# Ledger of designs, part 97: designed miniproteins, single chains, continued (5)

Each design is a single chain, and the fold is of that chain. pLDDT is the mean over its residues in the fold that is shown.

## One batch from the design tools (miniprotein)

Design m19568
Fold by ESMFold2-Fast:
Structure m19568 (fold): chain A 90 residues (1-90)
Amino acid sequence: GAKEALEGMKRIAEEVAEATDPNKVASLVAAGGIYATAAIMEGADEELVRKIFEKIVQAGDAVMAGDRETARQYAEEAKKLAEEGIKRLE
């Protein structure tokens, strides 16, 4: 359901921040988009899901730029927003 999709986005955010391969970053961001679409279709707040995905993309961009600290900060923001989305579904 929507909660499972948001939990998926949270996992993707964590994995993106620690990725070392550019192809892995691209695959994880794409998977994040799939989870975002599923979350919206299953009743999650669209604006919140879009913000989570934006932070996942920003984390990936930071990894690609070699800025691991910034990537981890964006991933943590994405995780916090995903946890808020999960709480809204309770």
Scores: mean pLDDT 89

Design m19569
Fold by ESMFold2-Fast:
Structure m19569 (fold): chain A 71 residues (1-71)
Amino acid sequence: DPELTPVEERVLNYLLENKDRAVSVSEIAEALGVSRSTVSRALRRLESLGLVERSGRRRYRLSEAGKKIAD
């Protein structure tokens, strides 16, 4: 999506690699080498776009719409 920042694209791609499970903010932050606050902002943006959804305390997963972005 051309509206996403590079960090938002990296977070979305990590979720696409893990589309069958919920991932934590800390896991994404460690995997991408960025701060938890940066990941949290990216996830809030992706959630506002309907691409990710909450799956428990501080955990996120791809929505069905998010999975379809991968073709």
Scores: mean pLDDT 80

Design m19570
Fold by ESMFold2-Fast:
Structure m19570 (fold): chain A 78 residues (1-78)
Amino acid sequence: AAEAARAAAEAIRRGVEEGILSPEDAALAARTTARRLRARGAPEEAVELAEEAARAAREGNFEKALEYLEEAARAAAE
């Protein structure tokens, strides 16, 4: 569960560094993470944080999206 959120955060960081990441792609990665967390029975807090990451990414706020994904990974690790 935590690995999915960390993988999504790393993918977003790499995409930003390479200049190839769209808000739509980042939002899709975060939404996919939220679905995986829900399917694996992660705490509701972790799922909500991943959903908030998707919203931030959709707005082009990659910094906020990364913060939410890191928090989702922390919540899912418990």
Scores: mean pLDDT 78

Design m19571
Fold by ESMFold2-Fast:
Structure m19571 (fold): chain A 100 residues (1-100)
Amino acid sequence: SLKERIAELLRETVERLREALAAGDREAALRALEEAIERLTELEKERIATGKKLSPEERRVMREAVIAEALLTMALLNPEADWEALLARLEELLRRVEEL
């Protein structure tokens, strides 16, 4: 389902960021952000291409996905990004998606 795909993406992104931060590897952290943004963009592109009307649950999931994409993009563009705050916000988004 769309919910499962987005939850998996967010979980993988959190894990990759946590590992990169533990290693002090800024380049790995930036790659994790870029890959997550690409995957979210492909999911949105697939949704648009189908032309299918989203269910109320799918609309809620897509809202959380859009918030995640915005957070990841802002972190990617900000040299002063607070990585721990980003992780906490992504974990909260994952929890909200899983509760849908």
Scores: mean pLDDT 83

Design m19572
Fold by ESMFold2-Fast:
Structure m19572 (fold): chain A 90 residues (1-90)
Amino acid sequence: SLAEGLRAARTLVRAVLRAARRAGLPEEVLRALEEAARLLEEAARAAEAGDLEKALELARRAAEIGEPALAEALAAVPKELLREAVEAER
């Protein structure tokens, strides 16, 4: 479902956020990842409520805020820390 996909995306963003914090990335990057994760959770809730328009708008905002921060984190964070954070979500 859309809600399940949005929560999966939020879980991945939160994993990257934890790795980025451990790697000591700039606060602006950490805040952007936190905001993206929050918007993805709100989007998932809107999708579950049947408000698909709101869900897609919130997901779009999450992408606009999160994609630059995610790209910076993926480039800067050591691969070992990214793997550890993703595995902790199991």
Scores: mean pLDDT 87

Design m19573
Fold by ESMFold2-Fast:
Structure m19573 (fold): chain A 61 residues (1-61)
Amino acid sequence: SEVEKLRREAILYEASAGVYLIGSAASRLAGDEELAEEYEKKAEEYRRKAEELREEAERLE
């Protein structure tokens, strides 16, 4: 169903946000503050996208 597809996509975006947060932390430890900020921004964007997809799934129920 479309609802199941949206929920699955939301989970993938949430997981990807987590990977970017790990990448941000690793970049900071390596001394690459610019890359760390870019990864942190991407993590926020992906988390926001996951929230949008969850809201869309709820609206379709």
Scores: mean pLDDT 87

Design m19574
Fold by ESMFold2-Fast:
Structure m19574 (fold): chain A 71 residues (1-71)
Amino acid sequence: MEEERRENEELLERARRLIEEARKSEGIEREELAAMAIMLATVAEKAARKFGDEELAREAEELRREAAEVA
C-alpha cells in the first residue's frame, strides 16, 4: 500500500508537470502533452482504485479532467 501510493503520487506529479507544460504550449504540442498527462493520471486512478485508495483516485480523476480541459 505505502509503496504503491508513493508510485502513484509520483505519476500524478509527472502529470501535473505535463499539464503545466501543455498550458505554455500551443497546437499539436499542447494536445500531445495533455494526452500524456491524461494517460499518467488514468494509470494512477486505476491503480489507486484497485488497492482501495479512494482519496488518491479522486486526485487522479481531478487531474485527468484538468488535463482534458487544457487539450
Scores: mean pLDDT 80

Design m19575
Fold by ESMFold2-Fast:
Structure m19575 (fold): chain A 75 residues (1-75)
Amino acid sequence: RREEILRLITKLTHALLEGNLDEARKYGDELASLVDPETAERVRKLVDESIKAAQAGDYDKAVELTGEAARVALA
């Protein structure tokens, strides 16, 4: 579980930094599938916000939000 979550966070962050927002969405959805429904809802919201930040060119915020998604998923 932990290793798979960290793998998906790495792929999500890489996709965001490369501008592959469809892949970022896919990895975010896979990440949400690994946690309980309440945690999944919080993870999806953080992933959505990270994608919006990346679309706006705010990559620092996008990376920060993916870190928060990881923390929530690993709790």
Scores: mean pLDDT 82

Design m19576
Fold by ESMFold2-Fast:
Structure m19576 (fold): chain A 70 residues (1-70)
Amino acid sequence: NKQQAQQYNDKGKQLFAQGKPEEAAKYYQQAIKLDPNYAEAYLNLAAALAHLGKLKEAGEYSQKAHELRS
């Protein structure tokens, strides 16, 4: 459900703003699971992973988001 995916993405954004990037990443991953074409959730996951120092994984999700928006 795309609406449910948006709710998980929004919760992830809230957690990231609170300085909880690891928790935020889990919510972004759930959003992607519910809507695998959700480009914003891939970008948000990439940002959270980059903040956690997981730069290779962040790059992979950022590239996926770019492909979905092209």
Scores: mean pLDDT 87

Design m19577
Fold by ESMFold2-Fast:
Structure m19577 (fold): chain A 55 residues (1-55)
Amino acid sequence: MEVIKRVAEHDSGLSEEQIDEIVNAKTDEELRKLAEEVGLTVEQARSLKDALLSE
């Protein structure tokens, strides 16, 4: 998870706090709002969340 998180931070330009908020988003509405704030699409934010939560 740490290596994937570092890659996501580098590639997307997101802070660690922004990545943690996306990972912890429980609803599509919350995920969409966070994605718009960081300049990502909902699909990109969902893919990032899935990548960070995968084993």
Scores: mean pLDDT 69

Design m19578
Fold by ESMFold2-Fast:
Structure m19578 (fold): chain A 84 residues (1-84)
Amino acid sequence: SEELERFLKALDAYREQHREQIEADIASLKAEIDKLVEEMKKNPEKRKEYERQIVIKATALALLYVSLGEPEKAKEFIEYASSI
């Protein structure tokens, strides 16, 4: 029916919009991790503080990749976080 078609299109649009927001959050977290890695190189005495923040952000990235259905990327960031 036309009503069911409208509902399914609304669901697809909602998922697509959520995907775009998740991808934006991923890009922001990646930029934040890159900045923390650079700051850690400049301030080795604060290494443990930066490492803790990187682990938290890398774990958040893994959860976002799971939400996108990208388990291989999620695994990459869990392994990265676990190596710190």
Scores: mean pLDDT 84

Design m19579
Fold by ESMFold2-Fast:
Structure m19579 (fold): chain A 69 residues (1-69)
Amino acid sequence: SSVEAEREMVRLLRDEGKLPRETVERILKAAFDAKSKEEAREKVYQLARDAGLSDEMAERIAELAVKAL
């Protein structure tokens, strides 16, 4: 479900990615403010990479963002 995808996205960002709360909130906001699923994927991927996450983790989080919408 979209709720389960959002929960897993937050878990990856916060618990595995060890990102600060403000960064997690910024990434979530970018996902939900996006005008399309494609924009959400691209913005979430880039923000996760900018925050220091690996390509693999950023891709997984971006996929979850699309599923959460």
Scores: mean pLDDT 86

Design m19580
Fold by ESMFold2-Fast:
Structure m19580 (fold): chain A 59 residues (1-59)
Amino acid sequence: SMEEMLAQLEELQKEALRAYLAGDLEKMKEIAREILEILKEMGVPEEKIQRMEANLESL
């Protein structure tokens, strides 16, 4: 459901922030890719997802 996806997104965002603050960029990128998959399921256009992925990989 949308509510369940939003809850998962919130927890993943918190985990990504914790990884970033710990200096674990690889873990942060892994979690961010999972976030992008949820955003795609929620209907974010593929073009935006691809741009976000490209920006993420440039980190």
Scores: mean pLDDT 84

Design m19581
Fold by ESMFold2-Fast:
Structure m19581 (fold): chain A 96 residues (1-96)
Amino acid sequence: MEEFVKEVAKLMGVDEKTAEEIIRRARDPANPDAPLTAEEVAFAVGMLYTLSTDKEKREEALKKVEEFALSQGLTRSQVAAYVTAGALYYIGDQLD
């Protein structure tokens, strides 16, 4: 799961240290050592989306996360919701 988020970050031109920080932010603070859920992966990709200016790379990353999350049992609507939540969370956090 973490390797997938790091691969998407690299595709978007985000460095590994920033990707690792985003992974930590996407995790449930009550279970920091637990593997990422598909929902947490979608949330993390939403945060990464805000850091990329390349439209084609963003579209490719969103397609990859949708395909992954659907394979884990999420619906397209759930993927869109978690990606949007991640993006909004990261934007809000940067303004605080």
Scores: mean pLDDT 77

Design m19582
Fold by ESMFold2-Fast:
Structure m19582 (fold): chain A 63 residues (1-63)
Amino acid sequence: GAAAEAALAAARELKEEGLKLLKEGAEKGDIELIARGIGLVLRGIGDGLQVGIDHGIPFEEAL
């Protein structure tokens, strides 16, 4: 439903932002940016999986 689609989109956006910070941190050698990026990627993955569980969405579609 619309709520599940919105939640998946939000989870994917967190993952994309995390990847962006990881790339920026790696380019700059900034350990704090790398750590923040990793944290956001893991949170996005966790959020996507939880939406999948709650709404019966297969793993491949949740991420």
Scores: mean pLDDT 83

Design m19583
Fold by ESMFold2-Fast:
Structure m19583 (fold): chain A 60 residues (1-60)
Amino acid sequence: MSKESIFTGAVLLAERELKQGRDEEAFKVALDYLKSQGLSEEEAEEMARKAVEEAKRRLG
């Protein structure tokens, strides 16, 4: 699976939580998903933050 596909998955998971008003959970589910895909803690944190911002952009 490409990093692009992994990032898209994180965005979709974050979007699901944001639609329910769970902003903190959006970051947590994206982070846990990215770590499960084999990303390091540092890379997963950075990408999870970007995924939450992208999800917010897509929902606006």
Scores: mean pLDDT 82

Design m19584
Fold by ESMFold2-Fast:
Structure m19584 (fold): chain A 65 residues (1-65)
Amino acid sequence: EEEFEQKVIDKVADRLLKEGKISEEEAKEIKKLKSIEEAAKKAYELGVSEEEIQEIAIKAKEEIE
């Protein structure tokens, strides 16, 4: 469970960084979080829309599962 969540969080952080929506330090902070919900909340606080976070998370889950 935690390993799966960490993999999703890492993919979300990496995609947001690649799209230029967050900095490298912000991506590292997101990767330290242990739940997808906390990672999504942090990204939202950094100015990423909830819809974009949801789309990236869904795609990341599909790539892992």
Scores: mean pLDDT 75

Design m19585
Fold by ESMFold2-Fast:
Structure m19585 (fold): chain A 73 residues (1-73)
Amino acid sequence: SKAEEAYRLAAEAMRAFLAGDEAAAEAHARRLEALLREDPSLEVAALRGILEAAREEAPEMVEKLLEKLKAEE
């Protein structure tokens, strides 16, 4: 589905970004941007993909962000 494609592209973009592969990250992000421009309802699926990839590749960073968000309440 388009939601699965948005999830996958977002996860791949985040993994590439965290790995320091700027070219791959940009390519995946550009493709995701085109999908979101066509169907903005895919935003939630994309955000889920980003979060899953960030948890997989940089769990400490995700924990720190969650702590900061909790403190901002």
Scores: mean pLDDT 78

Design m19586
Fold by ESMFold2-Fast:
Structure m19586 (fold): chain A 57 residues (1-57)
Amino acid sequence: GAVARQLIMKEAGLSEEQVETLEELVRRGASPAEVAEATGLSVRQAAGAITALREFA
């Protein structure tokens, strides 16, 4: 949801378009490593973003 999107944009420095890409990857069950490769985040940041999306979506 909007809260998860706003948190990820602030914490990870992602654009709205990058967060939409992240949301799509999470829906298809992408690993933190796959998300990191697609978005330029570290694996740690990708894992945190996935957790935030699942908790606040």
Scores: mean pLDDT 73

Design m19587
Fold by ESMFold2-Fast:
Structure m19587 (fold): chain A 77 residues (1-77)
Amino acid sequence: SEAEELIEKGKAAYEAGDYEEAAKYFEKAAELAPEGSRLQIEALLGLADAYAALGDYEKAAEATEKAREQAKKLAEA
């Protein structure tokens, strides 16, 4: 899926140290992934890691909280 492809691109960018590019890919992946899906949770956690690497701890915390809420939905399904 497009979301899976974007997650792989985000991971590659993150490993290369391109944290701004990684954040962009993970954000798009989170938007395209189904709500409450493992893909959406993975994308949001990747986004949080990318923001933390950029020093944007407020955005990292926001992405982490979104991932937590989606994980609750997945656990309920």
Scores: mean pLDDT 87

Design m19588
Fold by ESMFold2-Fast:
Structure m19588 (fold): chain A 85 residues (1-85)
Amino acid sequence: MTPDELRQQAEKYFREGNYKKAAELYGEAAVKSEDPRERIEDYINAAKAYDKAGDHVSAVAYRLLAIGEAIEANDLSYLPAIKAA
């Protein structure tokens, strides 16, 4: 699946309350995304989904991945969104 298709599937599972599956699909979308900004957003969405699933350890891990990507992209404007996730 393309990153966009993975995001669409993740949104569907999130709506259905399958937060763990949604988080896994957002994580996969991030890995397959060539745009650093899309990767940051996907990692933020994965973290939010993991928190909804009660997996706070994975949520923290994905927030750290989003921070790392934001630093590499030289775009720290994402930090408030990452902190809120």
Scores: mean pLDDT 84

Design m19589
Fold by ESMFold2-Fast:
Parts: C-alpha cells; sequence; structure tokens
Structure m19589 (fold): chain A 94 residues (1-94)
C-alpha cells in the first residue's frame, strides 16, 4: 500500500511508530492464540519489533545504519502481518 509521503522527518517517524505498534499488537495477540513452533516464531518477531521500535524512538532524526535497519525490520513485519491477515480472511470465508 502506498502511503502519502510525510514532508518532515518527525511526521515520517510518527507514522512508522504508529504502524509498528499496531503490527506488534497484532502479532502479540496471534502469539497468544497459537501454540508450539508457530507461537515461538511470532514471539521472536514481537521481540525484534520491540527492539526496532526502541531504536526509532531513541534516534528519530538519525539516518544511521542502525536506524535504516530498524526501519527495514518494521517494514518486513508489516508485510508479514498483511500475509497473516489475508490467510485469516481465507479461513473466515470457508
Amino acid sequence: PRLPLPETDEEFFELFLKQAEETKAYLERKAKETSGEEQKELEEKVKALEAAIETVKANPYDDSPEMQEAVQILTQAGLEVQELEEQELKLLNK
């Protein structure tokens, strides 16, 4: 999905943090609803998101490699959540 590009670094990081926290909440809920290896995988993704969110909050206006890596982690998690939501929609429609 194409979002309108923010005009300032502050707006950029606000949008990223909001989406990241929503993604984290979704994965935390899914981890509690699953079991075994799938639950472990989701819990590991939640921990990675937590670390990335902390990095962005600590250095919101930095263009360092650490910030770029954190943004990439948040973006990847967002794509994974979209895939999980599509899978749930298919199950609901059966």
Scores: mean pLDDT 71

Design m19590
Fold by ESMFold2-Fast:
Structure m19590 (fold): chain A 68 residues (1-68)
Amino acid sequence: MSAARKEAIELLEEAAKRDPRVREILEKAVEYAKQEKLDEAISLLELVRDNPRVRELVLRAIELLKSL
């Protein structure tokens, strides 16, 4: 697994712990990222990017996944 993808997954797992209301979407995005379905993962993350509790982690994860 690339270092960027691993970091993105770790950020999303942390984000899922911060807000249970978006946990299922973030866990689904992690599964897509593990399967190298990066476009699908990014699409799910775009749905929650404006959530103030997870925004910083989600935006950084999107940047890391887009760099792949």
Scores: mean pLDDT 85

Design m19591
Fold by ESMFold2-Fast:
Structure m19591 (fold): chain A 97 residues (1-97)
Amino acid sequence: LEEEIKKNPNNADLYISLGIRAYEAGDYDKAIEYFEKAVKIDPNNATAYILLGEVYLKKGDYEKAIEAFRKALEIDPRNGVARSLLEEAEKKLKEKQ
């Protein structure tokens, strides 16, 4: 993966793969960094915004999670996963307030 990033530094899919690995390792800050790089390279990648929102949910940053899921739905309005996760994030934010 590091060698592939060096060969293809503007490949959003490689950053998504790195972000998923960081998330699975429990390194949420590194996962956020990689997913943010992915959306910077490809701002129309709904999957990267969904993954970014999931990491924010895991950290308890519900407002940032809502923002990420809303962005995913702007890109792909029919994405049922993003809608379900948005509803979960909004519910958790209301419970926190």
Scores: mean pLDDT 83

Design m19592
Fold by ESMFold2-Fast:
Structure m19592 (fold): chain A 79 residues (1-79)
Amino acid sequence: EEELIRAADKLRDDLVAKGAPETAANRASSAFLHGLAEGLTPEEVAKLAEDSARQAGATPDQAKFARELARKYAEEVRA
């Protein structure tokens, strides 16, 4: 759980650093954390993060970045 929370926080911070709205970054990180906790694959988590970011006002480029980072971070915590 601690590792998942840290990965979600890192995703949020990286999205904000890239100029994503706070709401989009928070939604993407929440979707990422929830997806990993429910046992979703890295691909599924990445798509969920992208969709959640877009729904919360991220631009297409920001949503794509969320997808790429979420996949990478999910792979890192696949345990």
Scores: mean pLDDT 84

Design m19593
Fold by ESMFold2-Fast:
Structure m19593 (fold): chain A 96 residues (1-96)
Amino acid sequence: MNPILEELEKIFEEIEKLYAETKKKIEELKKEGKEEELKKYLKEKLAELEKLYKELLKKAKELFKDENASLEELLKAIGLILRAIGMIFELELLLK
């Protein structure tokens, strides 16, 4: 595997972990009727996710400039970017 793709996958794993922890905590806060705590927590976690997403995009740009990257590796990176956007968008919808 391309070393840049390995770093990109590691950043994506951090995003998945943060997303899963955030989603679990939101479900707990919803069940308890703690709407203000939920909104505050969600805004904080969205800021953390946006920071990780920017790191993910930076690594993806490095991979896309790598002449040694295979088509399969590039498609994998695109898939991870789209999944990360989807996770962030799902959480943003909960603020509305």
Scores: mean pLDDT 87

Design m19594
Fold by ESMFold2-Fast:
Structure m19594 (fold): chain A 72 residues (1-72)
Amino acid sequence: MEEELKEKVAQIVRDALEKAGATATKVVVEIVDGKLVVIADFTLGPEATMDDVAKALQEAIKRSNELHREVK
């Protein structure tokens, strides 16, 4: 259950980064003190901006937290 959630969150984050024009090099998802902690290392594509990435990550984190809250 927790491992499945971590895999789904990692995929959501990777997909969000790629849609924003970034390439994810590393995505690590952990649950610490009931909080989702995501560590992502990525490279910006030629047309990508940090603002685009930040917006995509905020959306991904919101969706991931909703999934985590549903899995009590």
Scores: mean pLDDT 75

Design m19595
Fold by ESMFold2-Fast:
Order: C-alpha cells, then structure tokens, then sequence
Structure m19595 (fold): chain A 60 residues (1-60)
C-alpha cells in the first residue's frame, strides 16, 4: 500500500474526480461479484490508499 499510496498522492490533485470514478467502479464491480476475493482485495487496497492520503493531508 505504501507504493500505491505514493502514486495516489501525486495523482489526487490532478485526477481527483477520476479517483472517485475508479472507486465507484470498483464498488459496482464488487457489488456484482461480492464473492470474488481478488476484486475485494483491489477495492480495499485502493480505499486504504485513499484513506491514507486523506490522513496525511489532515496531519499536514
């Protein structure tokens, strides 16, 4: 997540809406196939990365 977090932090300023769209797309995909652990893992990882970015922003 540390590696992914760094990339998300840089892109969040330029592609904020794109990140929100990606999250929504992942949620829809997970809702369609909730038993798929790989989809869930990707979703949780992406969500954790966004959460870490927001946490760092709040601390700054």
Amino acid sequence: SEEFKSEIEKKRKENRERLQQTLADMEAELAADPSNEEIRRRYERFKRALDEVEKLEAQK
Scores: mean pLDDT 72

Design m19596
Fold by ESMFold2-Fast:
Structure m19596 (fold): chain A 79 residues (1-79)
Amino acid sequence: MSKELLEAEILLAMAEIMLGVAKAVKEAPSIAFLERALRLGEEALKKLEEVGAPEELIKRAREVIEELRALLAEAKAAA
């Protein structure tokens, strides 16, 4: 495993954990929390694409980003 692939996998795991936390709250998560999670997901996707990661990992990153964008849009509309 390259250092770039490992870094991308760690960033994706962090974004997935943050998404899970956001989905578990009964109230809208903070905009700052969602923006940080989205940034980590977008960085992970970029790194995964650059290293030619397996399609499954790229698909997971895209799904995480899509869910985070939806939550962030909802939170911003409510603010």
Scores: mean pLDDT 81

Design m19597
Fold by ESMFold2-Fast:
Structure m19597 (fold): chain A 77 residues (1-77)
Amino acid sequence: HMDEKFIAEVDGGVALIALAVSILADERELKQGNKEAPERIKKLRELADRISKAIDEGNVEEVKKLTEEAVKFLKEL
């Protein structure tokens, strides 16, 4: 069985991994002089912190909302 809370926690965890990969990529770009990377890194870290907190609090609806926000942000990169 997979309840809604479990599915949301898994989706949030996958989003956190995707955000971590994007942060690493942007940190590498920053070393190459990309001026946009610092702003993107800050937003990626903020989204990761918010998703992690929502998972810890068991807030299923917030995890879903933040996961959708993270996916949209990553698609715009």
Scores: mean pLDDT 73

Design m19598
Fold by ESMFold2-Fast:
Structure m19598 (fold): chain A 105 residues (1-105)
Amino acid sequence: EEALRKGIQAAGKGDFDTAIKYYEEAAKSEDPEVRARAYLNLGLVYLQQGKYEEAIKWFEKAIEASTDKELKARAYGMLAIAYEKLGQTEKADEFRKKAEELLKE
């Protein structure tokens, strides 16, 4: 958890290089939910930097690693935003629906 917290603090300050290093350390965790949160946060950093294709890869990894419905729903919501930024409206709509489906379960 400490590496995730330090990464979040660095990202909040706009220090994305430091945030990425801490999130990459958290991504080495044996705990799949810690890895999933690290992947989600890596995706958020890349999304904020306008690196939409890179962000998509990390959000997909977060979904694969996690069994937590709330984390998966958030990752699907972020995928929708990333695809919308790339002009892929149909894919964005599909991922919004997936996020809603998880929240209804």
Scores: mean pLDDT 85

Design m19599
Fold by ESMFold2-Fast:
Order: structure tokens, then sequence, then C-alpha cells
Structure m19599 (fold): chain A 80 residues (1-80)
């Protein structure tokens, strides 16, 4: 497991915070790749890996160069 995923899983309290932040970003721009990345992280912290993968794939569909989404998608797929 990458250091990034390990660090995120140590902070499950971030799930609610990142979901709320993502909803705020989506109100301003419904195609915000960063917002979908935050939703993916929120589901990852809840150990809902299938939903996390869907949101990271959505982020990359909107921005193929989103480095954080690319790294998180690769690492989450290894957890299944």
Amino acid sequence: MSELIKTLLEHPELAEILKEKAEELLKEDPNDATAYTYLGISYLLQKKYDEAIEYFEKALELNPNHELAKKLLEEVKKLK
C-alpha cells in the first residue's frame, strides 16, 4: 500500500470533511475533477472501494492529467 493511502486511512475523520468540500466545489462547477477526487477519497476512507474507483475514474474522465486521481485510482485497485 502506498504511503499516501496509508496516511489517508489513518484519518477516517477526513471522509466527512472531503465529502462536504466536494459538494461545495460541485455547486460552483459540476465538472470539477478535484471535487470528484475528494468524493473518491471520502468513499476510500469508508472502505467503499468500488464507489471510490468510480469517482476517481470520473475525475480522470474530466481531467486525464489529474495526478492525485491517477495515483489514488492505481492504489485503490490494488486494495481489491
Scores: mean pLDDT 83

Design m19600
Fold by ESMFold2-Fast:
Structure m19600 (fold): chain A 67 residues (1-67)
Amino acid sequence: SLVEEARKAIEKAKEALENGDFSKAVKYIQEALKIARKLVEEGRLDEAQRIYDEVVELTKKIKKKNE
């Protein structure tokens, strides 16, 4: 399902971030956002919002480590 694909992408992004692979983390974040857009198109707004919130938190962590 799209939700499972998004969760997997977020998990891979977290793993990449913990391993210091920021390029890989960004790529998985972009994949999760792509899935969130599909959830919006399906009217699954609550599930899409949860993915956006998770991505925002990961993006903050990436910026904090690169500054």
Scores: mean pLDDT 80

Design m19601
Fold by ESMFold2-Fast:
Structure m19601 (fold): chain A 80 residues (1-80)
Amino acid sequence: SKREEAMEKARELMIEMAKRFFDESRVEEYRERLEKVKNVTELSVVAGEMAQDLRALGATPEQLAEFARAVVEAIEIIEA
């Protein structure tokens, strides 16, 4: 369905962002969690944990802003 395609696209966007910031083992952990995401609320939980992990790695304000923009785009894809 169009909704399932939108969810898959949103999950792919989040994984693409994870690959830019995290190592392969962490990306696989997020991939497993994102595959279980079925709505915006569940996506927001995973995105929040990714943001915390980025801060723990010393991500810059610019990197955090880029990540936040990707999260907004993923939510908009789901809600379109």
Scores: mean pLDDT 86

Design m19602
Fold by ESMFold2-Fast:
Structure m19602 (fold): chain A 77 residues (1-77)
Amino acid sequence: MMERIEELIRRAAELAAEAARAYAAGDLERARELNEEALRALREAIELAREAGRPELVEEAVRAAVDAAREAYAAAA
C-alpha cells in the first residue's frame, strides 16, 4: 500500500512538470491532458493514504499543488 501511494505522488509530480513544459512550449492541449492525469493520480493517492491512515504522505503534495495554483491565479488575476 505505502509504495503505491508514493508511486502515485511521484507520478503526479512528473506529470505536472511535463504539463508545465508543454504549456511553456504552447501545447495547451497536451498541457491540459497531462494536468488532468496528474490530478487523477493525486486523487487516488489521497484516497489510498486515508485508507492506510497515512495522510502525511499526501499533505506536502497537496500543499505544493495549492501553492502552485495560488501563484498561477495571482499571475493571471
Scores: mean pLDDT 70

Design m19603
Fold by ESMFold2-Fast:
Structure m19603 (fold): chain A 60 residues (1-60)
Amino acid sequence: SELDEKAQRLADEMLGKTREERVEIAIKFAKELFEKGYSVDEIGRVLQRAADLVAEREAA
């Protein structure tokens, strides 16, 4: 889905970054989605999915 594609792109940008860099990337990404008219729920789902993808990769 479109939201899953966005979550994967966000996760790819966050992988290998410091915690501070990841927070900045996530905030910028969320702001861009909000400005494009995405709902708070949709943005939250993208951020949560991206966080899950990053966590699973780092746990390996």
Scores: mean pLDDT 84

Design m19604
Fold by ESMFold2-Fast:
Structure m19604 (fold): chain A 100 residues (1-100)
Amino acid sequence: SLEEEMEKLFEEVKAKLSPETQKLLDRFWEIVKRLLELEKEHPNDELLRQAVETAYNTLKLMKSLLENLPKEEAEKRVKQILETSIAYLTELVEHYEASK
């Protein structure tokens, strides 16, 4: 499943990061888990499905950067991606959770 693939990507990315950036990735993953729960509750919601696909593509991008760029450059880009993604996904998840 997509959820299983995302969890595997999370684990692979986490293994390649410094402890400081791992903490940021853990925050991202907690929000992604909340997003996945919302998508299961609202399976026909196109915005939630697009958000899940974006999170999946973000994990794939982070893995690719860590495999193909020098460690310092990859880590810098991953931190920026995580901060941006956390901000966006938190806002989206909070809007949906408030509508219960």
Scores: mean pLDDT 87

